# Designed miniproteins, single chains, continued (2): the designs that were tried, part 39

Each design is a single chain, and the fold is of that chain. pLDDT is the mean over its residues in the fold that is shown.

## One batch from the design tools (miniprotein)

Design m5321
Fold by ESMFold2-Fast:
Formats: C-alpha cells, structure tokens, sequence
Structure m5321 (fold): chain A 89 residues (1-89)
C-alpha cells in the first residue's frame, strides 16, 4: 500500500513538473489525471479513484497556472489518497 501511494505521488510530481515547465496542454493534463485514476483504482474503490483523479486534474491545472508549487500539489494529493485509504478501514 505505502509503496503504491509513493509511486503514484512520484509520478504526479514528475508529470506536474513537466506541465509547469513546458505549459503542456489540457489534453496532457487529462491524460495524467486518467493514469492517476487508473493507478488509484488498484488500491481504492472506483468512486474514490475517480474523485481523487478529478482532484489531481485540478491540482495539475493550478500548478500550470503557477498558483501551487509542485510539492504543495503533491502533498495535497498524498493527503487525499491517505484519507480515502483510512476510510476503507
């Protein structure tokens, strides 16, 4: 579980950095959000995976706009995933 969460957050951080530095289009942001939802569906319910995937999309857009740092967005995503995992217990 912990390794899966860290892998997802690492992937998000790497993608967010590329989106920020290269101002990548909405199509790429959507692609990354879909990959995060797919990865989360292996550890969360489909409903929670979709909800957090949509939140990840919003975080990526705020990073691209320069309103959030990559680290702040990654920490918010980690917290959301951990809250959803704890809710399942």
Amino acid sequence: MEEAIERIVKGFREAATLIRDHKLPDSYVDYVAEQIEKALSEILSPEDAKKIGEEARKLLLEVRRGKLSVEEAAERLRKRILEAVEKQK
Scores: mean pLDDT 85

Design m5322
Fold by ESMFold2-Fast:
Formats: structure tokens, sequence, C-alpha cells
Structure m5322 (fold): chain A 96 residues (1-96)
């Protein structure tokens, strides 16, 4: 769970320093980061259903961004964040 937040944070911080062909992509990265933060708060409260819902929303947003940025310098960081979020979803599902 904390690895997902760290990975999403790295993507959001890197997004501030690079040019995007579509400014909506930067906004989607920030929205994904916010969802991972909300998921961590829900997970700490043992609200695993809400945690999974927020992680799935973050995953959807980052997958959309990766499709548009596959050859971009941020693509490897986005892929790492996607993987960390997928692992966090599996961990949360084991708690249900």
Amino acid sequence: MEKALEAASKVANAADKVEFPDPELREKIYQAYKHVGKALEAYKRKDYETAIEHLEKALELLREVLEKLKDHPLAPLIAEAIKAIEEAIEEAKKKL
C-alpha cells in the first residue's frame, strides 16, 4: 500500500518538471495520486472495499495516461506506479 503512494508521488512530482502534449494528462496523474492517498487512508481504517475502489480509479487514470505517453520519459515511472497499485489491490482483496 505505501509503495503505491510512493510510486504515484514520484510520477506526480516528475509531471511538474516535464512538457505534456495534452495538459489533461498531467491532471489525470494528480487525480490518480489523490485516489491512492484516499485508498491508503481507507486501508488504515480497515475499510478495504473503499480502498480497492480508490485504487481501481487510480489504476484506470494511469493506464489512460500510459496509453498516450508510451514513448515519453515518464512512461517507466507510470508503469511502476501501475504495478504497485495492482499489487496493493491484491493485498487489500486478501483482507476481505
Scores: mean pLDDT 83

Design m5323
Fold by ESMFold2-Fast:
Structure m5323 (fold): chain A 87 residues (1-87)
Amino acid sequence: MSAAAAYAAGRALGALEREGGARVEIAGRTVTVTVSDDGAARGAAEAAAATLEESGGATYTIDGNTITITLTGSDEATAAFIAGVRA
């Protein structure tokens, strides 16, 4: 996964958090996304996680309203993703 793609995915999740659609918590390479009961916000968060997995930069699991993303890409891509979430 490229750093630019990781940053864009991070920006999308950060925007969802700012809009009240999700809460995003980052601990090292583990990203926990707690989505609201809004179906559009849930769909957007799941789409971001799926795109990261398809790019080879992450794996994810879904348990109820919680999406757990494990960042498996380079340190540079991981840093870019985190910067995107916080932007």
Scores: mean pLDDT 80

Design m5324
Fold by ESMFold2-Fast:
Structure m5324 (fold): chain A 72 residues (1-72)
Amino acid sequence: LTVTVTPASLVSDAQKAAIKEVAEKMGFTGTVAVTVSVVDGKYEASVATSSPASPEKLKQLSEEVTKILNEA
């Protein structure tokens, strides 16, 4: 599993590792592309995957990624 983050400067190596671990636990394979934005003073994540996933799994991954980004 490969995790890419845009912009990379907003996310630490530890956060990227945590995102990869969560995505692997959820059964994602291939590439997970994360786009980070700031909304109302919080980091928000938009997630796209190279492998097909259900809307429920994508929502769960986006929520977990958003949580990781706002824990620092």
Scores: mean pLDDT 76

Design m5325
Fold by ESMFold2-Fast:
Structure m5325 (fold): chain A 97 residues (1-97)
Amino acid sequence: GKTRITITVELKPGPLEEQKRIAETWLALFYQEMKRLGVEVELVSKKIEKDRKTGASYVTIEVETASEDVDKVIEAFKETVDRMSSLKLVSIESEEL
């Protein structure tokens, strides 16, 4: 079966264009980990929303993967967020399809 994984991360306050570049760098690192692990993921959606009060932005990524690979995908998200000081993990959710 397939599982959908939704991750939300907070980007530290800054200009939106810089926050977008940071998000793209994070996704590139995530995809490099997926290649290293031999895990296939399909990008379903990607959005970025700026909090006007704080200047922080929130990035929400939805991916689909084989249900047997869910733990690898979740750990890769956590690891890549941890490697980037500009990112903070807000939530990770998974839903079997």
Scores: mean pLDDT 89

Design m5326
Fold by ESMFold2-Fast:
Structure m5326 (fold): chain A 83 residues (1-83)
Amino acid sequence: MKEEIVEEAGERARRIALETAREYRLPPPPEEVLEEAGERARAEVERLAEEEKDEERLRKKAEEIAERIGREVPIEYYQELAA
């Protein structure tokens, strides 16, 4: 169950990264960037899962983490390209 929450967060971060790029009228991020967003979200949620014993709270926090990372990763990527 906690493993499922971690995987769902990764998938959510990837989707939000695509949506964020679209919102800023940027091309879709490369697969490597989408994978980075997913990996970062999974890592943060996995770390949180070690401390958060309430599965319902873990699920809500995982969604928040995935949304934050999904927005941050594509923006960071395109800012680096523009520099």
Scores: mean pLDDT 83

Design m5327
Fold by ESMFold2-Fast:
Structure m5327 (fold): chain A 105 residues (1-105)
Amino acid sequence: MEILEKLTSSDEDERYEGIEELMELALKSSDKEIRKKALEAVRDLALLQLTQTEDLDSILRFIGLALRAIGELTDIELGFPLPEGDAEDGEKALKIAEEALKKIS
């Protein structure tokens, strides 16, 4: 799949595009296996992003996508507000994302 090539890219932007495409595919599909694979890929890449980058904007973008995926694919209500880019919102978003990602592990 072309999506898998993007997900394994060394380019961070290509990985984000791959996740967005995988999410779109999962949301359009009633196949539980596709939805599970999408969720696992988003989880693993979001956790990787949290450990390997200090760019807050990149982290928040990735976390937002991961939390959206978790909410839509698992029916888990996360109650996560969209971050406005403030440092306090970023730190709170990171903690919420880590806890949410652990729930799907």
Scores: mean pLDDT 61

Design m5328
Fold by ESMFold2-Fast:
Structure m5328 (fold): chain A 84 residues (1-84)
Amino acid sequence: MEEALKLVREAAEAGPLSPVEYAAVLVKAASIWTGLRVTEISDDEAIALAAEVADAAPEAPRSRSISREEWREGVRRVKEEEKA
């Protein structure tokens, strides 16, 4: 969890992020925390894990403030990064 929270903190310090950009960072942080690849789990599972990271990170917006569509776009971006 420490490395995951560090990623979220560094992203927040780098500048203002949109909800979709925060969703992508949180999904990537959840992947680091769990050791699971986002491409290997369901979108709903990835979102649930990312929501736990969001609610643990004081710098992040609360999980409920990110819409389902914004979470799905965040998951899509991380999956594309993993495939590249």
Scores: mean pLDDT 79

Design m5329
Fold by ESMFold2-Fast:
Structure m5329 (fold): chain A 64 residues (1-64)
Amino acid sequence: SPREEIHRLVLEGASLGVEEIDYLVKARLSKDPKEKKEYLEKAEELREREAEIERRIRELRAAM
């Protein structure tokens, strides 16, 4: 059902948000510029996936 799909997506988005914060913390703590850049790139990829999930949730809500 659309409601069950929304609930699944909300939990998935929350999990990705926690992972994004973890990479941002690792980037802040890293003293190696290359390692810092790699962590920031991973955080950006996670933020893009979160945005896609939010868009999907909006589409599902609009179709209800």
Scores: mean pLDDT 89

Design m5330
Fold by ESMFold2-Fast:
Structure m5330 (fold): chain A 96 residues (1-96)
Amino acid sequence: DAAGADALIAALEARAEELAREVEETAKKGTAEEAEKAAREAIEEMRRLAEAYVEGARQAGLSDAAVDAIRAAGEAAIRRLEERAKKAVEEARKKE
């Protein structure tokens, strides 16, 4: 249903924002290597979460449109996380 899709999209966006902040904080307080590790782990976690939500939505019988919306939201959230992580790592590397 639409409400189920909206909840999963909101959860993906919220988790990506949390992980992006964690990578940015690691970059501010730690080394570029630590920030790169945090970035890789964060991106991998988001990929697994997005895949799980898409599959869960299909199994729950959500419409094709709802499943596509969840997939698109996951891809967009991962892209934003990758961009923020890349910038944070680059800024950390410039310090050291």
Scores: mean pLDDT 86

Design m5331
Fold by ESMFold2-Fast:
Formats: structure tokens, C-alpha cells, sequence
Structure m5331 (fold): chain A 91 residues (1-91)
């Protein structure tokens, strides 16, 4: 597998991870009505859209910056997951 193909695969998996977390918070918001979960879902959807745009532009640095920015803004419980995804992309 080329370095570019490996990088693309990892970026697609990162988008999949953000989508799963988005669905988690969307469901939590529906169950609890707590606006913090709506804010997290909206944040994750925006970050996912920006990440896809960077992937289409072949802008790896922009993709990493998007994930790092997101990691700073998510709830504490989700930071280790995002940090692990960033580490996997930098490997």
C-alpha cells in the first residue's frame, strides 16, 4: 500500500469515528434534552465536514489541524479517543 493510500485509509477511519461519536451525542440529546450534547453533536458534524473537505483537497496538514482543534473542544471523556486517532495519523 502506498503512503498516500495508507494516509487516506486512516483519514477515512477518523471520519467514521467522528460520525459514530456524532450519532452518540445526537441520541444522548434526544434522550436527555441537555443542550451540551447538541453542542457536541454540532461540533462533531462541523469537524467531520471540514475534515472531508481537507481530504478532498489532499490537505493532510489541514486535516490534522482540524482534528487537533476538535480534540481541544470535545468533552474530557472523548479526548483520549481523538488523541489516539491523531497519533495514528502521525505514525
Amino acid sequence: MSPEQRQLRRLILAVAGLTALYLHYRLKYKLTGDPVYKEQADLLQDASDRLVAHIRAQDFDGALATLRDLAAQVLEEDKPTLEAEIAALEA
Scores: mean pLDDT 86

Design m5332
Fold by ESMFold2-Fast:
Structure m5332 (fold): chain A 63 residues (1-63)
Amino acid sequence: SEEVAEKLAEAMTRGDPEGVYEALKAAGIEVDRETSEGIARQLKAAGPDAARETARGLAEAVG
């Protein structure tokens, strides 16, 4: 959903691993803490455009 994509993109842009974890969980994706930390760190470094594109792709893939 678009709401999940927006929340996920915001968490990724901030480098917030807990926010990434909760947003993915809301989409039906459960990941471990290490994965959430890695995603948050990498997407924060990649910037907000990359975070938004990645979040949209993940939300669309899960439904």
Scores: mean pLDDT 80

Design m5333
Fold by ESMFold2-Fast:
Structure m5333 (fold): chain A 64 residues (1-64)
Amino acid sequence: MVTEEEAKEAEKRINEAVPKGAKVKVSSVDGEPKVELQAKDAAEFEAAVNAAAEEVKRLIEKAK
């Protein structure tokens, strides 16, 4: 089960790894991580998606 605290920690790590034009929000809904992405261009969006995918995998594996 993913907690809101773990989701916020992942959100901070992702935002540190992505370009300044991209913003990522991570929340916990019913114990599952939910990710919302905003970016101004396709390259920044792709970087945000890749960073989010890696951190979300870590959250899911640690929560089990």
Scores: mean pLDDT 75

Design m5334
Fold by ESMFold2-Fast:
Structure m5334 (fold): chain A 112 residues (1-112)
Amino acid sequence: SDEEKVEKLEKQVQDLEKQLQDIESQYKSALKNKSKKESAKTLYDLAKQALDVKSGADRLLAEAVYLAEESSPEVSEKALEIAKRASDLAERADSLAKQALDEAKKLEKLFS
């Protein structure tokens, strides 16, 4: 049913939000430990993980918008809320990936 579809999308957006929060926490920790050469690799890995979250969020956004157009008003309202959360998540993930990549490149230049 459409209700089951929106519940599945809700769980998926919650899982991605938790993943991004973990990546954000790891990024803050990596920034505190910039004196180590290994921190550049950690920042590249975090950038990749953030891009994976962005990809997932972009997919959820598309699925949520489609469900909103094809469903009852009640399901549509929930689907649009999920779409907004997915859009916000994709923007946050993209920003974090760019920041992590920039910091990784700076560290590589320092330890080259």
Scores: mean pLDDT 88

Design m5335
Fold by ESMFold2-Fast:
Structure m5335 (fold): chain A 57 residues (1-57)
Amino acid sequence: SRALERAARAAEAEAQGYEALAAQASKNPDTGQELGRLYQEKAEEARARAEAYRAAL
């Protein structure tokens, strides 16, 4: 369905955003490891959500 396709694309964009934030956070030597890990986890969750939507198409 078009709704699932749009949801998949939105989740993919969300994952890309978190991946960029994780990369940026990793440049900070004080908090970069923890913050980068959290953003990476959010990116993986968004990727999994996108795959689930695509599998439902």
Scores: mean pLDDT 84

Design m5336
Fold by ESMFold2-Fast:
Structure m5336 (fold): chain A 80 residues (1-80)
Amino acid sequence: SEEFKELLQRTGKRLIEGIRNGMSVSELMGIINEGYKEITEKFGEKEGRLAQFKLGDLLTKGLVEGMSIEELEEELEKWI
């Protein structure tokens, strides 16, 4: 749904902004967990798990694989 895509994009943008601003891994995981909870409550467990997987992958790309902020934003746009 468009509402699911919008919420996933919003949470992903918050995560990228957190990475840019030097948030701790604990704080970044908090953003993912908040997004998972909200998406699960609104759209169900399957959509919540998909969002958690995608957001976790985005975090790994930023922190472990060293993707730039611009590359992370491009990855996020590909989800929609």
Scores: mean pLDDT 86

Design m5337
Fold by ESMFold2-Fast:
Structure m5337 (fold): chain A 85 residues (1-85)
Amino acid sequence: SAMEAVARAVLELLRALLEEGAPVGTAVGYALRALGAGVEAYFTGDAEGARRDVLDLADLLRREGFDRGAEAARRAGEAAERLGL
């Protein structure tokens, strides 16, 4: 389901951030931000808005030096577009 895809993408982002040394609070904060975007898209049908929010998050993570988190967020944005979220 679309919500299972959102949950998986959020968990992959959280794991990527933790594996690259992000503090737990920081990693959880970004994961919750991604979850919020996915849940909002699911209930509103605004797939383009969610994709933009997640790609903006990927850019932010890359600027902060979280390259693995940025790649996970970018892949989540691509997956959201394909799922029609």
Scores: mean pLDDT 81

Design m5338
Fold by ESMFold2-Fast:
Structure m5338 (fold): chain A 96 residues (1-96)
Amino acid sequence: KREELLEDFIKLANDLADEYGFSDEEKQVIIDLIKAVINRDYEKARENLAKIKQLPDRVKAAVKTLLGQLEAEARMLGDKELEKIVSDLLNELDNA
């Protein structure tokens, strides 16, 4: 399930970045955030979120959409720890 979740969300991040015309650097930061969150690397997740906070609002909006989907998936899977991490990151992003 974790490997499938990681592959699915990396694909979603790539598709979203390509649809909105994000740079390779913007795309990589989004992918690194998703990898860190799903792997429960809280420090790396916060580091990548801090980078995202410095990017244009359109990139932050896309990340909020992606994290919102991940929160919903975590809730369906009963993964309370992942759900909480994603919720905390969404709240931090709203204060950027």
Scores: mean pLDDT 83

Design m5339
Fold by ESMFold2-Fast:
Structure m5339 (fold): chain A 93 residues (1-93)
Amino acid sequence: MSKEEFASALVSLFAMQAYLELKAAREGRISPEEAAANVERIGDITAEKLKELGYEELADKVRELTRQVADSLRAGDFDAAEAKIDELLKLGS
């Protein structure tokens, strides 16, 4: 696996984890705040790893999308959160 393939895989894995958090909040299994906090934690870890790999612009984009997902989750706007997670998935593909 190349560094680029690994970076893309990290973003895709994060997008999938964010979908699971969204699903849990949408189903009432966890609070929207808990889902947002989980997404922020995983997103920050993902962005830091991307920076370590030399993908600074990708890391900055992941951080911005992470913030938008978390903000949408806290607002209870699950459709907006899903759209931003879809954008993360496209970024990792």
Scores: mean pLDDT 88

Design m5340
Fold by ESMFold2-Fast:
Structure m5340 (fold): chain A 78 residues (1-78)
Amino acid sequence: SMELIKEAEELIEEMRRLVEELKRASPEEVEPLMRELLRVAHKAMEVALKIEDPELREKYIKEVEEIMEEALRIYREK
């Protein structure tokens, strides 16, 4: 469904925005931003798993995983 693809892309863009906020976050802002990022990532993964095109599904799953790995690296350095 093109609607699922659009939803996945919008959620991935939201994750990227949250990572940029996390990079600039004060120590007090880190935990609530990480909780929000985990919530959005979970939703993005659920949507990606429903995509019937295996190549496109794997692409979006990998993008979600890579963004989360970046977020965790930033979190550990704060």
Scores: mean pLDDT 88

Design m5341
Fold by ESMFold2-Fast:
Formats: structure tokens, C-alpha cells, sequence
Structure m5341 (fold): chain A 100 residues (1-100)
């Protein structure tokens, strides 16, 4: 699978999860499961990077931030939209390293 295909899948997962969460159709457990699946896609993108050490370092930072963002979301301090925007930003950052 290419970086482009993995990034597309990750973006689709983020957008679908955001839409369903905004409609009140997702439990906290559903959002956590979606986040875990998203992080697996991020790991696959990092593995395809021509600079795997730099990509792994960024991935570790992304995983840490994702945990902090999810904790804020569970506490009601962060909306599903804000969570999605932050994750999309990190995906774009990872894609740049994986393509360059």
C-alpha cells in the first residue's frame, strides 16, 4: 500500500468518526477504537518513510499528543471537531516526512 493510499484511509476515518461523533452516535469507547485504528495507519505511513528514524520520532510525538487530546475530549474540554483538526494536522506533517 502506498503512502497516498494510507493517508487517504486515515483522512476518511477521521472525517467519518468526526461526523458520527457530532451526531451523538459514538460512545467514548468507539472514539478510542477509531483513534487506535488511526494510529496504526500512522505507524504504516512512518514505516514507508525514506527517513524512518525521523518518522518514528514524529510518530512518538503524535501518539503522545493523541493520548492527551483524547483525555481532553473525554473530559469535555475538546470537541470532536477540534480533535479531528489536530489529527489531520499531524497526518499532514507525517505525510510530508514520508514523501520527502
Amino acid sequence: MSVEELVKKAKELIEETKAKAEEGKLSVEDVRDALNELLKLFEEVAELSPNPEEAKKLLEEIKKKARDLFEKYVKGELSAEELAEELLEKLDELEEIAEE
Scores: mean pLDDT 82

Design m5342
Fold by ESMFold2-Fast:
Structure m5342 (fold): chain A 70 residues (1-70)
Amino acid sequence: ATPKAKVTITVTGADGEKKVVEKEVESVEELEKAVLEALAGFSGEATVTVTLEIGGEKKEFTEKVTLTAE
């Protein structure tokens, strides 16, 4: 069976701009695409927080990224 996970991606830009993207994903590839969509329109330093809900469990990951592809 293909597991479905609820994903909330919060991106905070260097200037304090915030963007929230919520998606349901069935694969790591779909999760990666959701993160790339959330990062679209940002440049420079950004903080990305990803919250995954699958099977009633919540997991949170926070990472700082530098976006040089302006």
Scores: mean pLDDT 75

Design m5343
Fold by ESMFold2-Fast:
Structure m5343 (fold): chain A 86 residues (1-86)
Amino acid sequence: SVQQVIDLIQDIARTYGMPQSVVDTIINYVNNGDYLSAIYIVAQHMMGTKNMIVTQDFINSMSPQKTYDMFQSIVRMHQRRMQQMS
């Protein structure tokens, strides 16, 4: 559900120290159905690059499968971080 995705984003944001303004931007993308932009910004902040700009070239390079793979990578990275912190 959308709420489960938002809850995950908030948990990742707390873990990685994302500013509330970044979280609000990501949630706006999710609410607008722009999951690719949301996933990209989350990944950028998890990697420490903190890029907020999603280029058209990046969007054009992505398939539904690659988008799903990126989402799964984010979930796995978050799980590993949580295990390391516990």
Scores: mean pLDDT 81

Design m5344
Fold by ESMFold2-Fast:
Structure m5344 (fold): chain A 94 residues (1-94)
Amino acid sequence: MMEELKKKTEETKKFGEEALKESGKNTELALQSYEKGLESAKKNKELFEEMKKRADELEELGDKEGARYAAQTASALGIMYAGNLFQAELLKKE
C-alpha cells in the first residue's frame, strides 16, 4: 500500500515536470497565429486535466504533499491554457 503511493507520487512529479516543459513549448507556438494559439490551448488543457486528475488521486490516497504539488502544477497549466485562449482572441481581431 505505502509502496504504491510512493510510486504514484514519483510518477506524478515526473509527469508534472514534463507537462510544464511541454506547456512552455505550446505557449511559444501560440504566439505565431490564431490557429496555433487554439491548438496550443487545447494541448495545455489536456495537460491541465490530467494533472488535476492526478492531484485528486493523490489526495484520495492520503498524500497531501503530493496532491498539493500536483494541484499547484495543474494551476500553472490552467493559467497557460487561459492565457493562450486570450491571446488567440486578440490575434483573431487583427
Scores: mean pLDDT 81

Design m5345
Fold by ESMFold2-Fast:
Order: structure tokens, then sequence, then C-alpha cells
Structure m5345 (fold): chain A 75 residues (1-75)
């Protein structure tokens, strides 16, 4: 699933995979699309704290896809 892929990428990047999974669960249980998007960004942020920006971006993309969102286009 996109959620498990996001957590796997966060873990491989040295980020907090457990925290990423917790935010993913909060996003799933959120009552509004805005709250779902907020928690999806927290998943990407937790991965980024591992110091691997490419892995953090991949984790964010997979989690955003699970929420039906498109990632921001690269510059």
Amino acid sequence: SPVEKAAEYAEKGGGDAEKARDYALQSKNAPTPEEKARYARQVASAALKGGDSDTAHAAGVYWAEAGGMKPSPPP
C-alpha cells in the first residue's frame, strides 16, 4: 500500500519510520481532506529529519497519493 511504501522509504532514509506510520494513521482517521493533507506533510517531514531529501520526497509522494493528492511539481 502507499502507506507502507512511505514508511519503508522513511526508514531507508534514516528517518523516523515509526513516527511516519503514526502520522499516516492519523491522516487515515482524519475527518476532513485538509487534515488528511496536513498529516501527509508530517509523514514527509519525519522522513526528511533522517537527512535524506530524496527518500523524504519519495515518502511524501507515496503518502500524498494515498490521500488522493498530487505532489508539488519540482522547480
Scores: mean pLDDT 61

Design m5346
Fold by ESMFold2-Fast:
Structure m5346 (fold): chain A 69 residues (1-69)
Amino acid sequence: SADELLAEARRLAAEAERLAREGRHDETVKLLQKIEQLGVQLVLQGHEDLAAEIARLARRVEEILGRKL
């Protein structure tokens, strides 16, 4: 379901934030790719608002990662 995809994206984003804070760049990027794939699935299902929430989560991770570079 869409709610399950969003819940998984939130879980992955929390994990990616921890890895980003630790400077684990490659592992963070791999999780970001998975988060982006979940967002694409939500767009294809017509849940653009939920996909936007996933994009927001990904941007937070990218911001943290950028502060460590």
Scores: mean pLDDT 84

Design m5347
Fold by ESMFold2-Fast:
Structure m5347 (fold): chain A 85 residues (1-85)
Amino acid sequence: MPLYRAGPLLQEILSKVTSKKEMTAEEIMKALLEVAEREGLLDPERPSVLDLSGTLLGELFGKDRVDVRSPEFFDALRSQLTEVK
């Protein structure tokens, strides 16, 4: 499976939960969800939905709320990633 390196801002956010610099898309998603859980950003009624209002992640994605299962979220995430060759 391809490995990705996050852009500097995203890597700073992910460094709160992982020391890895090269990860699969699944590992990056897992790390983002762990950050969201620690910061209290998960919607308790819809655990796939993140409330990003007033957060650095909201600034990065340009959205106040995002569903991590949506293609739009994955596309936005991929725009912050560089594939390791």
Scores: mean pLDDT 74

Design m5348
Fold by ESMFold2-Fast:
Structure m5348 (fold): chain A 107 residues (1-107)
Amino acid sequence: SADERVERLIEQLREAVKQLKEAVKNKDDQLAIQYAVRISSLARELARLAPQASRETQERALEALREALKTLKELLPKLSETVQKVVEEAIETLEEAIAYIERLLRE
């Protein structure tokens, strides 16, 4: 079902955020960039599939995206310059996905 697909993406997003935090802690810039790019991809997929999911699942996706956004913003001052740009792009993608799902929930 669409709900099951969205729930899997939420789990993948949470794991990618956890891996980004670990990569930043270990000063692994290459791995941090990889997971920031993956977070952007997952945020876009969540927004794409959200219209097919139930309202309850859309609300759970929104919560997960907001948690990811908060974590990435908290990481920004700890990042090297090379990683910072990619994480800023991921933040913009998360903000766009959040805005889109918020619009769906207003209908």
Scores: mean pLDDT 92

Design m5349
Fold by ESMFold2-Fast:
Structure m5349 (fold): chain A 61 residues (1-61)
Amino acid sequence: SSMHERLREGALALARTAREERLSPLEVAGFLAYVAREMRKAGLSEEEIAEIVAEMRREAA
């Protein structure tokens, strides 16, 4: 969906910022949990959330 695509783009941009700011693994875990919660509130499915979170985890590394 258009919402899924926009949220994915924003999430990946935030993950790149987390990498640039050299966040610790604990900070990254908290950030991913926060973003997953916000996506759930926005109405994304658990499958869509899991896919985006996996991409963010890769991007933040």
Scores: mean pLDDT 83

Design m5350
Fold by ESMFold2-Fast:
Structure m5350 (fold): chain A 78 residues (1-78)
Amino acid sequence: SLAKLAARLENVAAAIEAGDLNAAMLAHALSQLTQEARRIGAPEDIVQALEAAAQAARDGAPLSEVAARLREIAKRLR
């Protein structure tokens, strides 16, 4: 469900803020969440935002920026 996807995105953002995820773990988690979003039929703008966040993580963007992007996506799913 979209609500479960939002909760998972918030949990990943919290894990980033706690220092529990490195860049590789984050990129993998975001790729899996993007696949889940497509499977459940999430809006295309949400899927694109998740793909952009996953790419930013792979490209070495600051983890705080990625966490902020995930919280914004989670808000849009509510």
Scores: mean pLDDT 82

Design m5351
Fold by ESMFold2-Fast:
Structure m5351 (fold): chain A 72 residues (1-72)
Amino acid sequence: SSMSQQKLQEYLEKIDKLAEEMKKERASRDEIVARAVKLMTEAQNDPELSDDDLTQLSVHIGQRVAEILASL
């Protein structure tokens, strides 16, 4: 539904913003992983997100984490 798509978009934007903030703060590897896990846990507990939405979000989080870690 359009509401589910909007909710997924909000989480994708939160990840992108967190990634930029962590790069600026020079966050440690442990902090980067911890923040990513926290956001994924929040999304998994959101009833508006489908299993497909959670899969897409998980892939996107993984890509952002890999990009940050590669830039250290």
Scores: mean pLDDT 83

Design m5352
Fold by ESMFold2-Fast:
Structure m5352 (fold): chain A 98 residues (1-98)
Amino acid sequence: MSETIERMRELAKRIVEELTDEQIEELARKLEEILAKQKIDVAKERAKQQAFREELEKMGIKAGDDSPEVGLIKALAMALIGGVSLEELERLIEEVLK
């Protein structure tokens, strides 16, 4: 659990620090595609996503609807709720960085 949150903090930091706008958009698209295939009931999972978002906010990631970083973070949280592992998320980030 704490290990998972720690890795999420690292992923969020990489998104902000290492990814370009193009790479952030590419990663968000890949995550949203996975989420769409799962047909997740977003309304039912919203409370869990909100708790996860609050944890990211503690890291200093500001919520802004127009920010690609915030959009990606929301997609990342939904992907985790949908059963995408942290290892898969790390792989996607590495793939986008290439």
Scores: mean pLDDT 61

Design m5353
Fold by ESMFold2-Fast:
Structure m5353 (fold): chain A 84 residues (1-84)
Amino acid sequence: SEEEEKRKLADEVIALVEKLDPSQAEKTRQLIEEGLKLGLTVEDLQEMVDRLKAAPTLPPEERERAVKAPISYLEGLIESEKRR
């Protein structure tokens, strides 16, 4: 199901962030759980996974940006819903 696919991709995002920057892992987990409640899509999660998987191949400045991008997107999504 789409819900099972979202859960699988969400867990992969959390695991990839934990591997790349352990200090951001708990924050990412909390943001992903909230994002899933707000209708985070399979496409959104797949793009996060793809970016994080590519991160180790990037220069240090781009790698930091690649890790922070999913977090910033999720924070923006959650903040926009709070403004309702």
Scores: mean pLDDT 82

Design m5354
Fold by ESMFold2-Fast:
Structure m5354 (fold): chain A 91 residues (1-91)
Amino acid sequence: SEGLRRVEEMFEELRRAARGEAKEALRRAAELARELAEEGWSPAAEEAARAAEHALEVAEKSVSEFVGALIALMGGLFETYRTLERKLKEE
């Protein structure tokens, strides 16, 4: 039980860190895209800014979906690591 609690805490820490960094990256991308759009470089820049802002909004409103995606990502990474480890042991 204590071990399971520690694992859960690790996932919570990873989710919090990933969410914060992803949000900051998306916010920065949205700002840069908007600046480029305001300078009239292209409609694509404006669409990119809106897409980044939408992603930020969805991430904040769909915490469960973000958590689910992070858990799935961690699971996939763990399986990949296990596969690589097994292959290295064979060679």
Scores: mean pLDDT 55

